# Ledger of designs, part 73: designed miniproteins, single chains

Each design is a single chain, and the fold is of that chain. pLDDT is the mean over its residues in the fold that is shown.

## One batch from the design tools (miniprotein)

Design m2531
Fold by ESMFold2-Fast:
Structure m2531 (fold): chain A 67 residues (1-67)
Amino acid sequence: MELDKKLLERIAENAEKGDFDTAHLAAAVGLAVARSLGDEENAEKYRRILDAKSPEEMAKVAREAIK
């Protein structure tokens, strides 16, 4: 939970800076780890972030996913 929150914050920060590639890679890694752990809730959060088409959309989705 805390680690996922930290990763989501990092994704949001990188997307907000326009670093789409770094944010996308971080989200992809988060998705892979969540899936390997059977964490369906966090896997869905990372999947939604990866569906974003721009850094601005990705930042918004990542912020919405933070708890």
Scores: mean pLDDT 80

Design m2532
Fold by ESMFold2-Fast:
Structure m2532 (fold): chain A 89 residues (1-89)
Amino acid sequence: SLVEKGVELAEKALELLEKNPDKVPDIHIRSLKNAVELAKQALEKGNEEAAVRYLRTAVDILEIMIKAYNLPEEVKKVVEELRKVLDQL
């Protein structure tokens, strides 16, 4: 489903950021990790509406980080794909 794809993309963005922790303040990584984990838990429980809300929070955090920091192009591409998925939901 598109929601499952959204969770996978959010996890991929988080993994890419965790590989370069010095690029982003820990508080933003922690906030993103919490949003992604809540989205995963909601999806596993069959609550797609809650999963989409948490994914929306994750995208907002990611977009703020992209604007504030010089993030790798790989992160930007994953976030663009995640946004396109969420805009279809």
Scores: mean pLDDT 85

Design m2533
Fold by ESMFold2-Fast:
Structure m2533 (fold): chain A 90 residues (1-90)
Amino acid sequence: SELLEELLETAKELVEAAKEGDILKQIGLSLRMIGLLLDLHKDPSIPQSKKEEIERLVKQLISAAFKGDIKEAEKLLRELEKLIEEIKQE
């Protein structure tokens, strides 16, 4: 899924921006991720339970990034990557 791939790449960029302490870049990437989540909710091929799990992880990732909690952000990124991989294998 192009949407899931773009969401994952944007999440990776957000974690890197957080490591750099680039707050303006973090804001721009977070807004992009919110837009991708809105598009995700319109996709009928992805189960509602998986959409909710992706949204939860994305919201937690954005929060961790803005708090400068890099370890938590990296953990959440790994969880998001694993979830997206599982969806793509189905």
Scores: mean pLDDT 86

Design m2534
Fold by ESMFold2-Fast:
Structure m2534 (fold): chain A 89 residues (1-89)
Amino acid sequence: SELEEKLKEQTKGLATAAAYLLQKLGDNSESNRQKLIELTKKGIEGVKEILELTKKLLAEAKKTVELDPETLEQIEQIIEEVEKLLKEM
């Protein structure tokens, strides 16, 4: 399915965004990185969990650290695209 292929690609971007936000927040824990990897293996339910985690991390980062405006826009676009794909499934 084209939707499944798009979701898989956007899920990689979403997990990368979550990992970036964890690093920006000073989270060096291996357990949180392992959790992201495990969530990518859980199909649609894993994608939903990564999405909620990424949203929480982005909200915290906006309050705590200075994010480059272009990076912020890219992360918000990935979140929006994943939400759109999940809504179509």
Scores: mean pLDDT 79

Design m2535
Fold by ESMFold2-Fast:
Structure m2535 (fold): chain A 96 residues (1-96)
Amino acid sequence: MKKIEDEMKKLMMQIISEAQKLHFEEGLEYWVANRLATQLIIAEENLRAAENGDTSALPLAKKHLERARELAEDSPGAMRRVNKLLAKLDRLEEDV
């Protein structure tokens, strides 16, 4: 139980940090920044799982990055972040 709580707390802190950065650096409204940060952090975790051999995580990473792209479409800086993760996804899909 403690290990799961610590991992969830860590993930939540990463989402908050990324949302603050998107809000202050890219000018996104805080609600949009929070939604985008959530999609990006979950996608990064799924890409990390795929790098470690769990290829079943690739469709989940793709789904979250598609949602992130929609949220970031009006922000060039946010879209640049989404595109970096999409490029990583494409490389991992080619290696399967």
Scores: mean pLDDT 81

Design m2536
Fold by ESMFold2-Fast:
Formats: sequence, structure tokens, C-alpha cells
Structure m2536 (fold): chain A 63 residues (1-63)
Amino acid sequence: EEAERLIERLKKAWEADDHTEIGLVVREVIEKGYVDAVAASPDPRLAAIGRMIKKGLEEGAAR
């Protein structure tokens, strides 16, 4: 439900090339724990974004 809204918002922000909006949506996805839902998306572009977010979080946590 909420994860789907964030995924659609991320897709629209990417399509509009709005880097500010992309950053805000990515932050909210991380904070609400929806990263796995994005990575599991049937859209390969969204799945790639989800995997990039996961990698970034893992590297940040390894501090």
C-alpha cells in the first residue's frame, strides 16, 4: 500500500529527472524499511535502484 505509493513516486521522479525528489523518496523508502519491496519490483529499473540502496546501506553500516 504505502510501499506502492513510494515506488510510483520514485518512478515518476526518475522519469522527470528530478534529483531532489528522487533523494527525498529514497530517504523515505530507507526510513520506512521498504528497500526490499523496491528491490523485489518486477520493473528491472526499480529493482536496480533497490539493489543500489541496499548496497549503500550495507556500506554505511560497515562503518
Scores: mean pLDDT 74

Design m2537
Fold by ESMFold2-Fast:
Structure m2537 (fold): chain A 86 residues (1-86)
Amino acid sequence: MREEYAQEIRDADKKAHEELEEYYKKSSKEDQPKIYELRSEGGNAAGDAISTAMSGTDEEAEKAREAALKKLEEKVEQARKIYEQS
């Protein structure tokens, strides 16, 4: 169970990274640092959640997965808004 939660976080992080990289490439030079920061924040949150999932209880792992997936989705949405306003 914990490895399944950790794998879901890894998959979500990979997807978010790919989407953020696309927005980074399409954004203005002024907005690129903002998107890079969102990517760093998302990656750090995913890493922390994976550590929690692997070391904690199944309940802690599930909560860490839910929190990480939500945060990754929020970071991608923020990058999309930055790009759309460029």
Scores: mean pLDDT 83

Design m2538
Fold by ESMFold2-Fast:
Structure m2538 (fold): chain A 81 residues (1-81)
Amino acid sequence: MEEADKLLDEAQRLFAQGRYEEAVELVKKAIELFKKNNDLEGLYRAYIELARVYEKLGQTEKADEYFKKASELIEKIRKEK
């Protein structure tokens, strides 16, 4: 498993425990690694997870921002075949 995938898995556990701020930090680290590796599928999953965490924190504007980033990525993935 890539380091980015491990960070995303750990963020999911923190999210399940209600530890949302810590989950945000791990998802952001995963995002940077997925970007570095050009892993668009991983980046999409990380953006969705970050948006979900921001929804739980009541930060609607940030949640919407990351859902939008995820939507833009899935469109790129589909256009690449």
Scores: mean pLDDT 82

Design m2539
Fold by ESMFold2-Fast:
Structure m2539 (fold): chain A 68 residues (1-68)
Amino acid sequence: GLAQIAAEGAPIGAVERRNLGPDGTADVPPEVGKRAKILGYDVMALLGELTPEEIAEREKLRKELEAS
């Protein structure tokens, strides 16, 4: 039946629809996007799986936010 849709509706459906409009496309400020990427890299760093290139990208993003 539709059990998978019901199970997905609680976390994934909320992410997909967000009650924000038909496409959900809002202009996200660059600062918010940079913070989200840094958080993703921080999680990967905690797992010990961050590559040197990803470390450099994270430091670049942090420096841009610090300069702002």
Scores: mean pLDDT 61

Design m2540
Fold by ESMFold2-Fast:
Structure m2540 (fold): chain A 69 residues (1-69)
Amino acid sequence: MVEELRKELRKKIEEARKLPVDSGKERAEQLYKEYLPWAKEMEEAKKKEDELLKKEMGVEAGQSEDDPP
């Protein structure tokens, strides 16, 4: 869920940039400022949990260890 929120925010920021230059840019920057610090913390926590889960349950394919076929 947090990841979806992050993706949506990024999309909104990009769309805002397309909107009226001045207002769009300012809005995107504000969103980044408010969301960035929070997102960073959440991302780190999620990453940790994901690693633990993957190790215990067994890694699911999707790693870029080897190049795609």
Scores: mean pLDDT 61

Design m2541
Fold by ESMFold2-Fast:
Structure m2541 (fold): chain A 65 residues (1-65)
Amino acid sequence: MVERVPKEVELSPEAQKHLEEAVEALKADDFTTMALHVEEAARIAAKTMSGDEIGKLLLEKLSPV
């Protein structure tokens, strides 16, 4: 059977923490802190994921549909 979770979109705990901080900063209207955490999460994720995968995850977490 296929995996229940897509492994290619699973971030490291370190990258996940940065995305969570970015979401909180976005809610607080702190775009500078949000951008810093997004950049760090993307940098960490880029070691194991493609830029397209990273961009998709960031859009899902940060952008409204």
Scores: mean pLDDT 69

Design m2542
Fold by ESMFold2-Fast:
Structure m2542 (fold): chain A 86 residues (1-86)
Amino acid sequence: GEELVERAEKLKERALEHLEKAEKALEEGKIEEAKKNLLKAEEEEGLLAIVLGLAKRLGLEEAAEKIRELLDELRAKLKELEEKLK
């Protein structure tokens, strides 16, 4: 259970790093660079969703709850940036 939570935390951290790069690129008017980093963050969000699914299938309810919270937080930040990039 703990290993899946740690993996999820690392995936969220990587996604947030890409979101930070995307926001900086957007501030600098580098739209294509911002889009590229947003796509990388979305890929990491997808992997985090897979980890959540695995925790649920293994019956790791406490780990699944923690991973779901990490995923929800990441999805909220992704939505904010997607709206700014529109």
Scores: mean pLDDT 86

Design m2543
Fold by ESMFold2-Fast:
Structure m2543 (fold): chain A 102 residues (1-102)
Amino acid sequence: MSGEEVLNSKNLTIELIITAKVGDRVEEWRFTSNSLGDLISKLGEKLSELAKKYPDEELEVEIKIIDKNTGKVWELRARGTPREIAEEALTFFNEYVASLTD
């Protein structure tokens, strides 16, 4: 199955929640889209923003993907540098996309 067909599904309503904790600071971003490509772009933008803002700091990041049609939730909790978190987030998103084709 081509990823482009899944990423452009107009009947898919997904909420992406990214929560980042740095010491005593908490930042949260919420996005709703019918395009997986739009959500992966937003995820990448926020992870890049965190890497720029906190390049050498240890982060605790929670990523939630919620299918608004089914109520099904996929959750990742990662701890490490922004680069380590980005690698875990990419793996998590790939596993999420694979779950949609099964």
Scores: mean pLDDT 75

Design m2544
Fold by ESMFold2-Fast:
Structure m2544 (fold): chain A 95 residues (1-95)
Amino acid sequence: GAKVQLIKDLTDPNATGTVVAILGEEEVAGKKLPKAKVKFDASGETYDAYITNDEDLANELSKKFPNHLFVYGAATVGAKVRVIGGGVSNVAEES
């Protein structure tokens, strides 16, 4: 199984970023959510995240899918977003 990497920017409650690209919509637990590339303010690094304007939904999904990054905000390029929870599937593979 893949090991989920916790990113330091994502462990800070209220870590913020800016949407730099929209990747489309994906289904997570029967819900269609916009997926985007988000550039984080603290590191300047860019990660794939699911965006929602429903903070309670983001909290619920982050607990069910800790390998997925969930952010609160608008699914629009240039929009500022806030991390709600989850992680990224950036796996250091031992091959």
Scores: mean pLDDT 70

Design m2545
Fold by ESMFold2-Fast:
Structure m2545 (fold): chain A 81 residues (1-81)
Amino acid sequence: DAELEKKLEEAIDKVVKELKALGRDDTADAFKKDIDDRKKNGESNKKLLEMAQSVLNMIKKAKEDGSADTVLDQFLEFLKF
């Protein structure tokens, strides 16, 4: 579904942009590689979109609390990037 794939690309771009804004270029690259690897392993665009949106929501929530770096590091360790 082209519309779903577009939403996935937009969500990935937002995550990457937010991570780079926090000075976490290495984490942004790792996230993008993980999404690409999951797609190659047969993961659906819908599941990947849900994952990207979840990460974006975690970044936004942690940013409100001023703990974005710590919370994001713990989350990414849990996901095993």
Scores: mean pLDDT 75

Design m2546
Fold by ESMFold2-Fast:
Parts: structure tokens; sequence; C-alpha cells
Structure m2546 (fold): chain A 81 residues (1-81)
């Protein structure tokens, strides 16, 4: 069947995009740096050191890596275990 409907909430799209493109695989497959909508973000509990390696990857700018590292540090506090 063919059809289209409107979706509510754009946040869900971000997660889908994050799962789509994986930029680097950290030591654990449960955490990685991925690109979402042109930005680089950390998933799980990646370290700043792992984020620095992102800047070496093609298609990732130093500024994106630095921004993602800051987000990763803050996100780590939310994922307390």
Amino acid sequence: GAGGTTAAGAAAGELSELSGERLTGSGDKNRAWIRAGGEVVAVGGVTVEEGEALAELPGVSKEDAARAAAQGARAGHLSGG
C-alpha cells in the first residue's frame, strides 16, 4: 500500500539518524561516536580520548569532534550505572 502521514516529534528522527551512521567503533560495541543530521554525538559512555580520534576520521571536522566530546561528557552523567 502507498500512503503518507505526518509524524509528531522530531526527536525520534535524531535517534534513527544516529543509528544509521556510525563514525567509529570504540572498544565496546555498546558505545560509539555517530553522526546525526550533520553533527557528531556520543552514544553510551565514550571518553574524551575516544572522541579525539574522531577528528582524524575523514568527513569529521575538529570542531564537530570537540563539540561531541563536550556532549559526551555531559551525557555520561545521565547514564549513571
Scores: mean pLDDT 51

Design m2547
Fold by ESMFold2-Fast:
Structure m2547 (fold): chain A 84 residues (1-84)
Amino acid sequence: KLEEAIEHLERAIELLKKVDDPNAKESLQHLEKALEYAKEGKIDEAIEHVRKAIDLLNQLPDTREVKAALEHAKRALEILEELK
């Protein structure tokens, strides 16, 4: 359900706010935009921003916060793609 995707996006955002890295900050901006689009029901736009966030997160060190944020972002992506 859309609400589950929104919860996963919110959790990823919370985790990334703890990471002091320029790529983490750029990924955070994309996740915040994805959350905005998801809340508006704009699924395709939300998916595009989640994918961009995941690409940036994959370039970061494999820390606990980054790994957890990636898992939440990937789960949000799966749910959003099922809604198309």
Scores: mean pLDDT 87

Design m2548
Fold by ESMFold2-Fast:
Structure m2548 (fold): chain A 95 residues (1-95)
Amino acid sequence: MVRRTKARSWEEFEEMEKNVPVEEIIADAKALAEARGVPYAIDVKSVNGSTVVAVAFEEDGAIRVRVYVTGEITPETLKAIEEAVEDALKKLREK
């Protein structure tokens, strides 16, 4: 099936995240980073039925991180967010 990037900006992507499955969130994050032509890295963590997607990218000389969470936010989910952000930043630095 043909997937199309629906979001034109990171703000539109965040709005779409509320209504799309995790697989589409990951695909859209990759498509947005590639369309912007910026270095990026993605880390995905799953905990207690929740999925955390951290996208680290370099834009305009600054490092930025976007985090998407599906399911309930618990203390375990917060720890997974911190770990996903750290791992995404590490992957970005290795590129």
Scores: mean pLDDT 68

Design m2549
Fold by ESMFold2-Fast:
Structure m2549 (fold): chain A 65 residues (1-65)
Amino acid sequence: SRDDILREVALQLEASTLGGVTKVELKDGKFYFYIDSDSEETRKRGIEEVKRLKKLYPDVELFVK
């Protein structure tokens, strides 16, 4: 399903040293991406990656915390 694909992609983003995403959570059909960094550059990069993922999968709710 799309949710399974999104989970797999989200886990890859979580493991990415370039994405700035440190944790991903799936709850009630919604993806929550956590960006935990003191670096504005890393935080911005993570936000851009989440924005790109949301553009590819518009049927899923994505939140940045």
Scores: mean pLDDT 67

Design m2550
Fold by ESMFold2-Fast:
Structure m2550 (fold): chain A 74 residues (1-74)
Amino acid sequence: SARAEEEEIKRRKEIQKELEKVMANSNNKEELIKLFRELLKKLKEKGLISDKEENEWIEEFSKRLEVDKSELYK
């Protein structure tokens, strides 16, 4: 339904906003990786992201930080 799609878009925007806050708050790549991993774990525990979305965010974040994506996988 349209409401379910709007709720999904809202969730994705909220997740993106939290990820952007993490990026804005540190110049240390290791700290950013740790904070990002903690955020993804928390979001997944709450059922707010799927496995596919987790992988998409790992790929994007690894590109932004210029790190190997293995640094972001558990």
Scores: mean pLDDT 73

Design m2551
Fold by ESMFold2-Fast:
Structure m2551 (fold): chain A 62 residues (1-62)
Amino acid sequence: EDVVDDITGVPASQLPDRDKIVDEKTGKEVEGPFVDADGRRFASGGSARAYRATAKVPLEAL
């Protein structure tokens, strides 16, 4: 699909459905896919954080 992560530059569709994400605030690995209502997913907290600024995701803003 044509959705590209702002940070990684990789299409979200090429990422696995669920990945381990490192919370930059706590430094712990968290298994919480950054997913919007349409099912776009991101493999890293960095990519998800950039997307979170423009989209609704189930994770808190870092």
Scores: mean pLDDT 47

Design m2552
Fold by ESMFold2-Fast:
Structure m2552 (fold): chain A 88 residues (1-88)
Amino acid sequence: DAALAEFDAWVAAHRRAVALSRAGRDDEALDVVADWLERLGLASREELRRAIRGESEEAAARLAAVERELLERFRPLFERYYAAQLSK
């Protein structure tokens, strides 16, 4: 399942970014997230940086759209995960 493999890889990248951020290595955490969003074709590193700095309303709107697209893309996998938890 290509979608499941992509989701697992994204979860691994997200966990690395969280660990880096908790260690105070925020620039490296942003690089991990930006690399993943770029690989998915959803955002560039520059768009992500501009959105975080509040330098562009367009970049902020783009980042919000990226978040919605990620949730929609992985929604069936989230639903399968939650259904399994609720059935226990």
Scores: mean pLDDT 67

Design m2553
Fold by ESMFold2-Fast:
Structure m2553 (fold): chain A 93 residues (1-93)
Amino acid sequence: SNREFLEEKLTPDQLRFAERVKRELIRYSGITEEQAEELLVNILKNDEKAIAEAKKKLSPTAQEVLDIFEAFLKGELSYEAAAIRLIGLELDA
């Protein structure tokens, strides 16, 4: 399953952040939990085509949530910096 893949591939901190990202994607785009998990799996697999297709169905705010997640996974944002950016999106929504 997508959930088992995420649990296998992510560190505990990354998995905790992924669960938060999943909730925000659902909140801002109304996608299902299964669709959100599939999107996170595609990011981990670097499936550029699948990511681009999924982004077309996301709100601009949900796209920003994904950009924050990608930056965190690449080490461009610390856990604290990524969490602060997600809180900023929530306050602006």
Scores: mean pLDDT 83

Design m2554
Fold by ESMFold2-Fast:
Structure m2554 (fold): chain A 93 residues (1-93)
Amino acid sequence: MSNAPQEALQALGRAVDAVDRIRDTIYRGKTGRLSPEEAIRELQDAIRELQEAIREIEELAKQGKLDKDVADEVIKIAQEALDRGQQAIQELS
């Protein structure tokens, strides 16, 4: 019965978690706590998770289950994190 609000909260939560994982993985890679190969793999995984979360957020907004302004702002933050993660992969390669 509360599945639609819970689904929106879960999608937003996954996006936040994926953004945090990208930031943490970049930090661990830059400080030598992860090898370049490990950092690249973890970044690729986090980027995929974030892309899936963005897709779900876009779908929920399109269905009217999530406020468009909230979705747009989260997607903007997520896109900035994706760009930073992809740049880090190139720098570690």
Scores: mean pLDDT 85

Design m2555
Fold by ESMFold2-Fast:
Structure m2555 (fold): chain A 71 residues (1-71)
Amino acid sequence: MIKTELGRMVLEAGRELGLPEEVAEAIARHVDETGALPSLEEAKELGLSEEQYFELEVEVGMRLIERAVGL
């Protein structure tokens, strides 16, 4: 169960990118607990490839910009 808005945003970004649900939820839980995206090494331990990690960073970054401007 994802508790924070940032965690929910990361979960939705992961789903949009076609990440496995288990992996998307693991990353979102990490964000819920820490308030930040995992490092590349932590993300690999959670089941992401390097390419998937950078795609997730871009998607989350875009969503954070939209949120900051009130979209």
Scores: mean pLDDT 80

Design m2556
Fold by ESMFold2-Fast:
Structure m2556 (fold): chain A 100 residues (1-100)
Amino acid sequence: TPVDRMRRYMDNGTTMMTNMRNTTNRNDGDNYMNNFMRTMGDVVTVGYTVGTPDMRDTMNGNYRGFFDDVMDFHMGGNRNDVVNNMNDGMRNVGRVVDTV
């Protein structure tokens, strides 16, 4: 189902964030962030296409904020806060997907 596809993308995004958290090399971290952003772009696109209005609103609010936080991190922002916020957002969106 479209929901199962979104869940798969969310799982991939979570794995990428875990790899980024464990990275000590900034260059590898930037690569993980770029891959994560691409994956999350796909999740948001699917959510807009097939999600319920409530699910789309939740994804839009959470992922727009996280995209801004990710861009701030790329520009030299606080890595730990960004990664923690992204993990919490992924968990919350995963719960919404599981309830649909």
Scores: mean pLDDT 54

Design m2557
Fold by ESMFold2-Fast:
Structure m2557 (fold): chain A 63 residues (1-63)
Amino acid sequence: METKLGELTAENAIGKKIEIPELNISGTVQAISGNLLLIRKPDGSLIALDIDKYKDKKVIITD
């Protein structure tokens, strides 16, 4: 499923695998805290993205 990063919510994204091709980011959504999206990458590292800054970026969600 494809969407935009600004359309991610706790209900539709937490626990799902996502890819953000333009940012070269992939991983599992751990949390959404305010404007911060927390992603666990395959290497085990955690990354935080500003949802408002990247709201128009394409996101691919894998169930």
Scores: mean pLDDT 81

Design m2558
Fold by ESMFold2-Fast:
Structure m2558 (fold): chain A 112 residues (1-112)
Amino acid sequence: TLAEKYLAKLKKRLDKLLAEAPEETKDAVERAQNEVLEIFQKSAKAIDLSSADEVLKQLALEQLFQAGNDFIETAKEAIRTWSVEEFIDLIDRNVAILEQTAEELIKRLDAS
């Protein structure tokens, strides 16, 4: 399915992020990877179960995938530029942002 393809792409990118992360941040990155993948899986399932039109479901899934990629790009830039403490804080805050984005996407889809 499209959701399975997107999940696989996000997992591959997150695996690379974990591999490239400074040792002091690896535990935080691994937790964030697990949370991001769980948010995506849970949200993709909610989108699939929605009574909305198939085109709207596809758009919601694409927006969710984009949000996941935006998280990864933010984390990649932070690894290069920020201190370990600032990087951990940024990761935690951006996982929360992704979860909120997913919740709002599902609410809009279910209201359609």
Scores: mean pLDDT 85

Design m2559
Fold by ESMFold2-Fast:
Structure m2559 (fold): chain A 68 residues (1-68)
Amino acid sequence: MSAEERARREEEARRLRAALLHRYTDLSAREAGERFGLSPETVTRRARELEDEDPEAVSRRLAELLAA
């Protein structure tokens, strides 16, 4: 796997984890973002995308990203 591909997967995983923390826990977008080095706006945008995604597909994607 290329360094660029790995970096992209890690960034995608960070955004997804931050969005999941914000959406399913008491953490604000700012708090979730601070944990993963992301802006609150980035966390909010990704969390909004989760509303239109299948939960099983999201879980499978997160597992795939974490396996890199």
Scores: mean pLDDT 76

Design m2560
Fold by ESMFold2-Fast:
Structure m2560 (fold): chain A 97 residues (1-97)
Amino acid sequence: DKEKKEKLLEALRYISKALNEPDPKKAAEYLRKAAEKLKDVEPELSKMLEEGAKLYESGTPEDIKKARLIADQVASMVIMRLYMLGVSSDDIDKAMA
């Protein structure tokens, strides 16, 4: 499904932006954008990203660490989905840049 591939790649781009964003409020905004992209194609991953966004929004060091672990886990799951859909490593790398 072309639409599912595009939504997964866009979600991965936003997750990557969140993981590289030093401002936890902005990182939360990126995770919420990623969650919206996944809402209809991967609803469980979308829910995980919304939980990660709430943890970033709390702004404590412990919650930021938990948010990063959730974001990393969801990124890994999205990458595995993309490989199973035949997306190349080069296209996945471009999404994370």
Scores: mean pLDDT 89

Design m2561
Fold by ESMFold2-Fast:
Structure m2561 (fold): chain A 95 residues (1-95)
Amino acid sequence: SEERRRDAEEAKRLAEKYREKTGGVLSYAVDSPSDEVAVEALKKALEEAIAKGVDKPAVGEGEAEEGGRGTVYLGVRPSEEEVKLFLEKYAEFLK
């Protein structure tokens, strides 16, 4: 359980740094152990959302739709650069 709390805290720090650097709006809900499976799930969820071209609302943490644990939303329409940078830094934090 503590690993999940630390994972969520690191995700907060990442989102804040990303926002400062890019000016983008980030939203996330992380409730999973810090492991590769969680990172892969988040990556696939983001890739699927981008591929479909669906409008993902920019919501605060905890307001994510029924996406299960480890769901992340990158604004309304995230750029490819924003997604790549976020996934790279997020994976680094979860190692």
Scores: mean pLDDT 46

Design m2562
Fold by ESMFold2-Fast:
Structure m2562 (fold): chain A 66 residues (1-66)
Amino acid sequence: MDKESLEKEIEEGIRLIKEAVDRTVELREKARKAGLEDMLFELLGARSKEEFEKKEKEFEEAIKKL
């Protein structure tokens, strides 16, 4: 890999991480205000796609009851 390609790849990776961090902070704050912070932590802690989908469904049901 040339030096320019590597630099661009690293810069893009850092940009995406910053965006993800900002969005995660905003989502956590909204979940905290709704009393769903613990459910969000369980969703984000999912170790497989199947577990994530199950936790997502639980989170959606909790939102419907707000």
Scores: mean pLDDT 77

Design m2563
Fold by ESMFold2-Fast:
Structure m2563 (fold): chain A 68 residues (1-68)
Amino acid sequence: MLSEEQQRRLERALAQARALLAEGTPAARDHVRILLGIARHEAATSTDPEVRALLERLAAEIERLLAE
């Protein structure tokens, strides 16, 4: 499970992603897709289980936002 500090970081990152999507522009949506790609890559290459868990959760939540 994520710590309170990691949960706050997750919520902050998701708020940023939502703000970008709220702009309604193709460029902002592409920016969110790039952030998803980075999060997925870093999750796959991270050797720290806590960092991996945070990045995997962030990637899953961004995927959910993009699917809506």
Scores: mean pLDDT 80

Design m2564
Fold by ESMFold2-Fast:
Structure m2564 (fold): chain A 61 residues (1-61)
Amino acid sequence: KIQELVEELKRLSKEYHELKKQYEASTDPKEKERLQQKIKETSKRIQELVDEISRLEEEAS
């Protein structure tokens, strides 16, 4: 279970970095706003996964 969450965290981290690169490269204001929203959503998912992994590790103690 924890390993699956770690793999998802790695995938989301990669997507987060790709979205940030697209945001910095974009010249379209509407696209930049859309990318910023996706970056915020991805960041939130990353935090939720980190919290869940931490909780499961505490439970294993």
Scores: mean pLDDT 81

Design m2565
Fold by ESMFold2-Fast:
Structure m2565 (fold): chain A 73 residues (1-73)
Amino acid sequence: SGEEERRRREEELEEQRERALKASKTKEQIKTAEINMAILREVERAAAEGISLGPAQINALTDKILKEIEEKE
């Protein structure tokens, strides 16, 4: 019961930190940080489900993240 609330709170804190980092960095540094963070989150999520992401899946994920970042620019 409390674990779901802790997870949500942790995600909110990560979002706040990401926002602060964006304010202090160049667009290039922001783009790199967002890509790395999103990839790590997806890999961790997949691992929790017992799934190992291969190079093809990681490449497809990177392309998707790049498109999302470009749309935000």
Scores: mean pLDDT 74

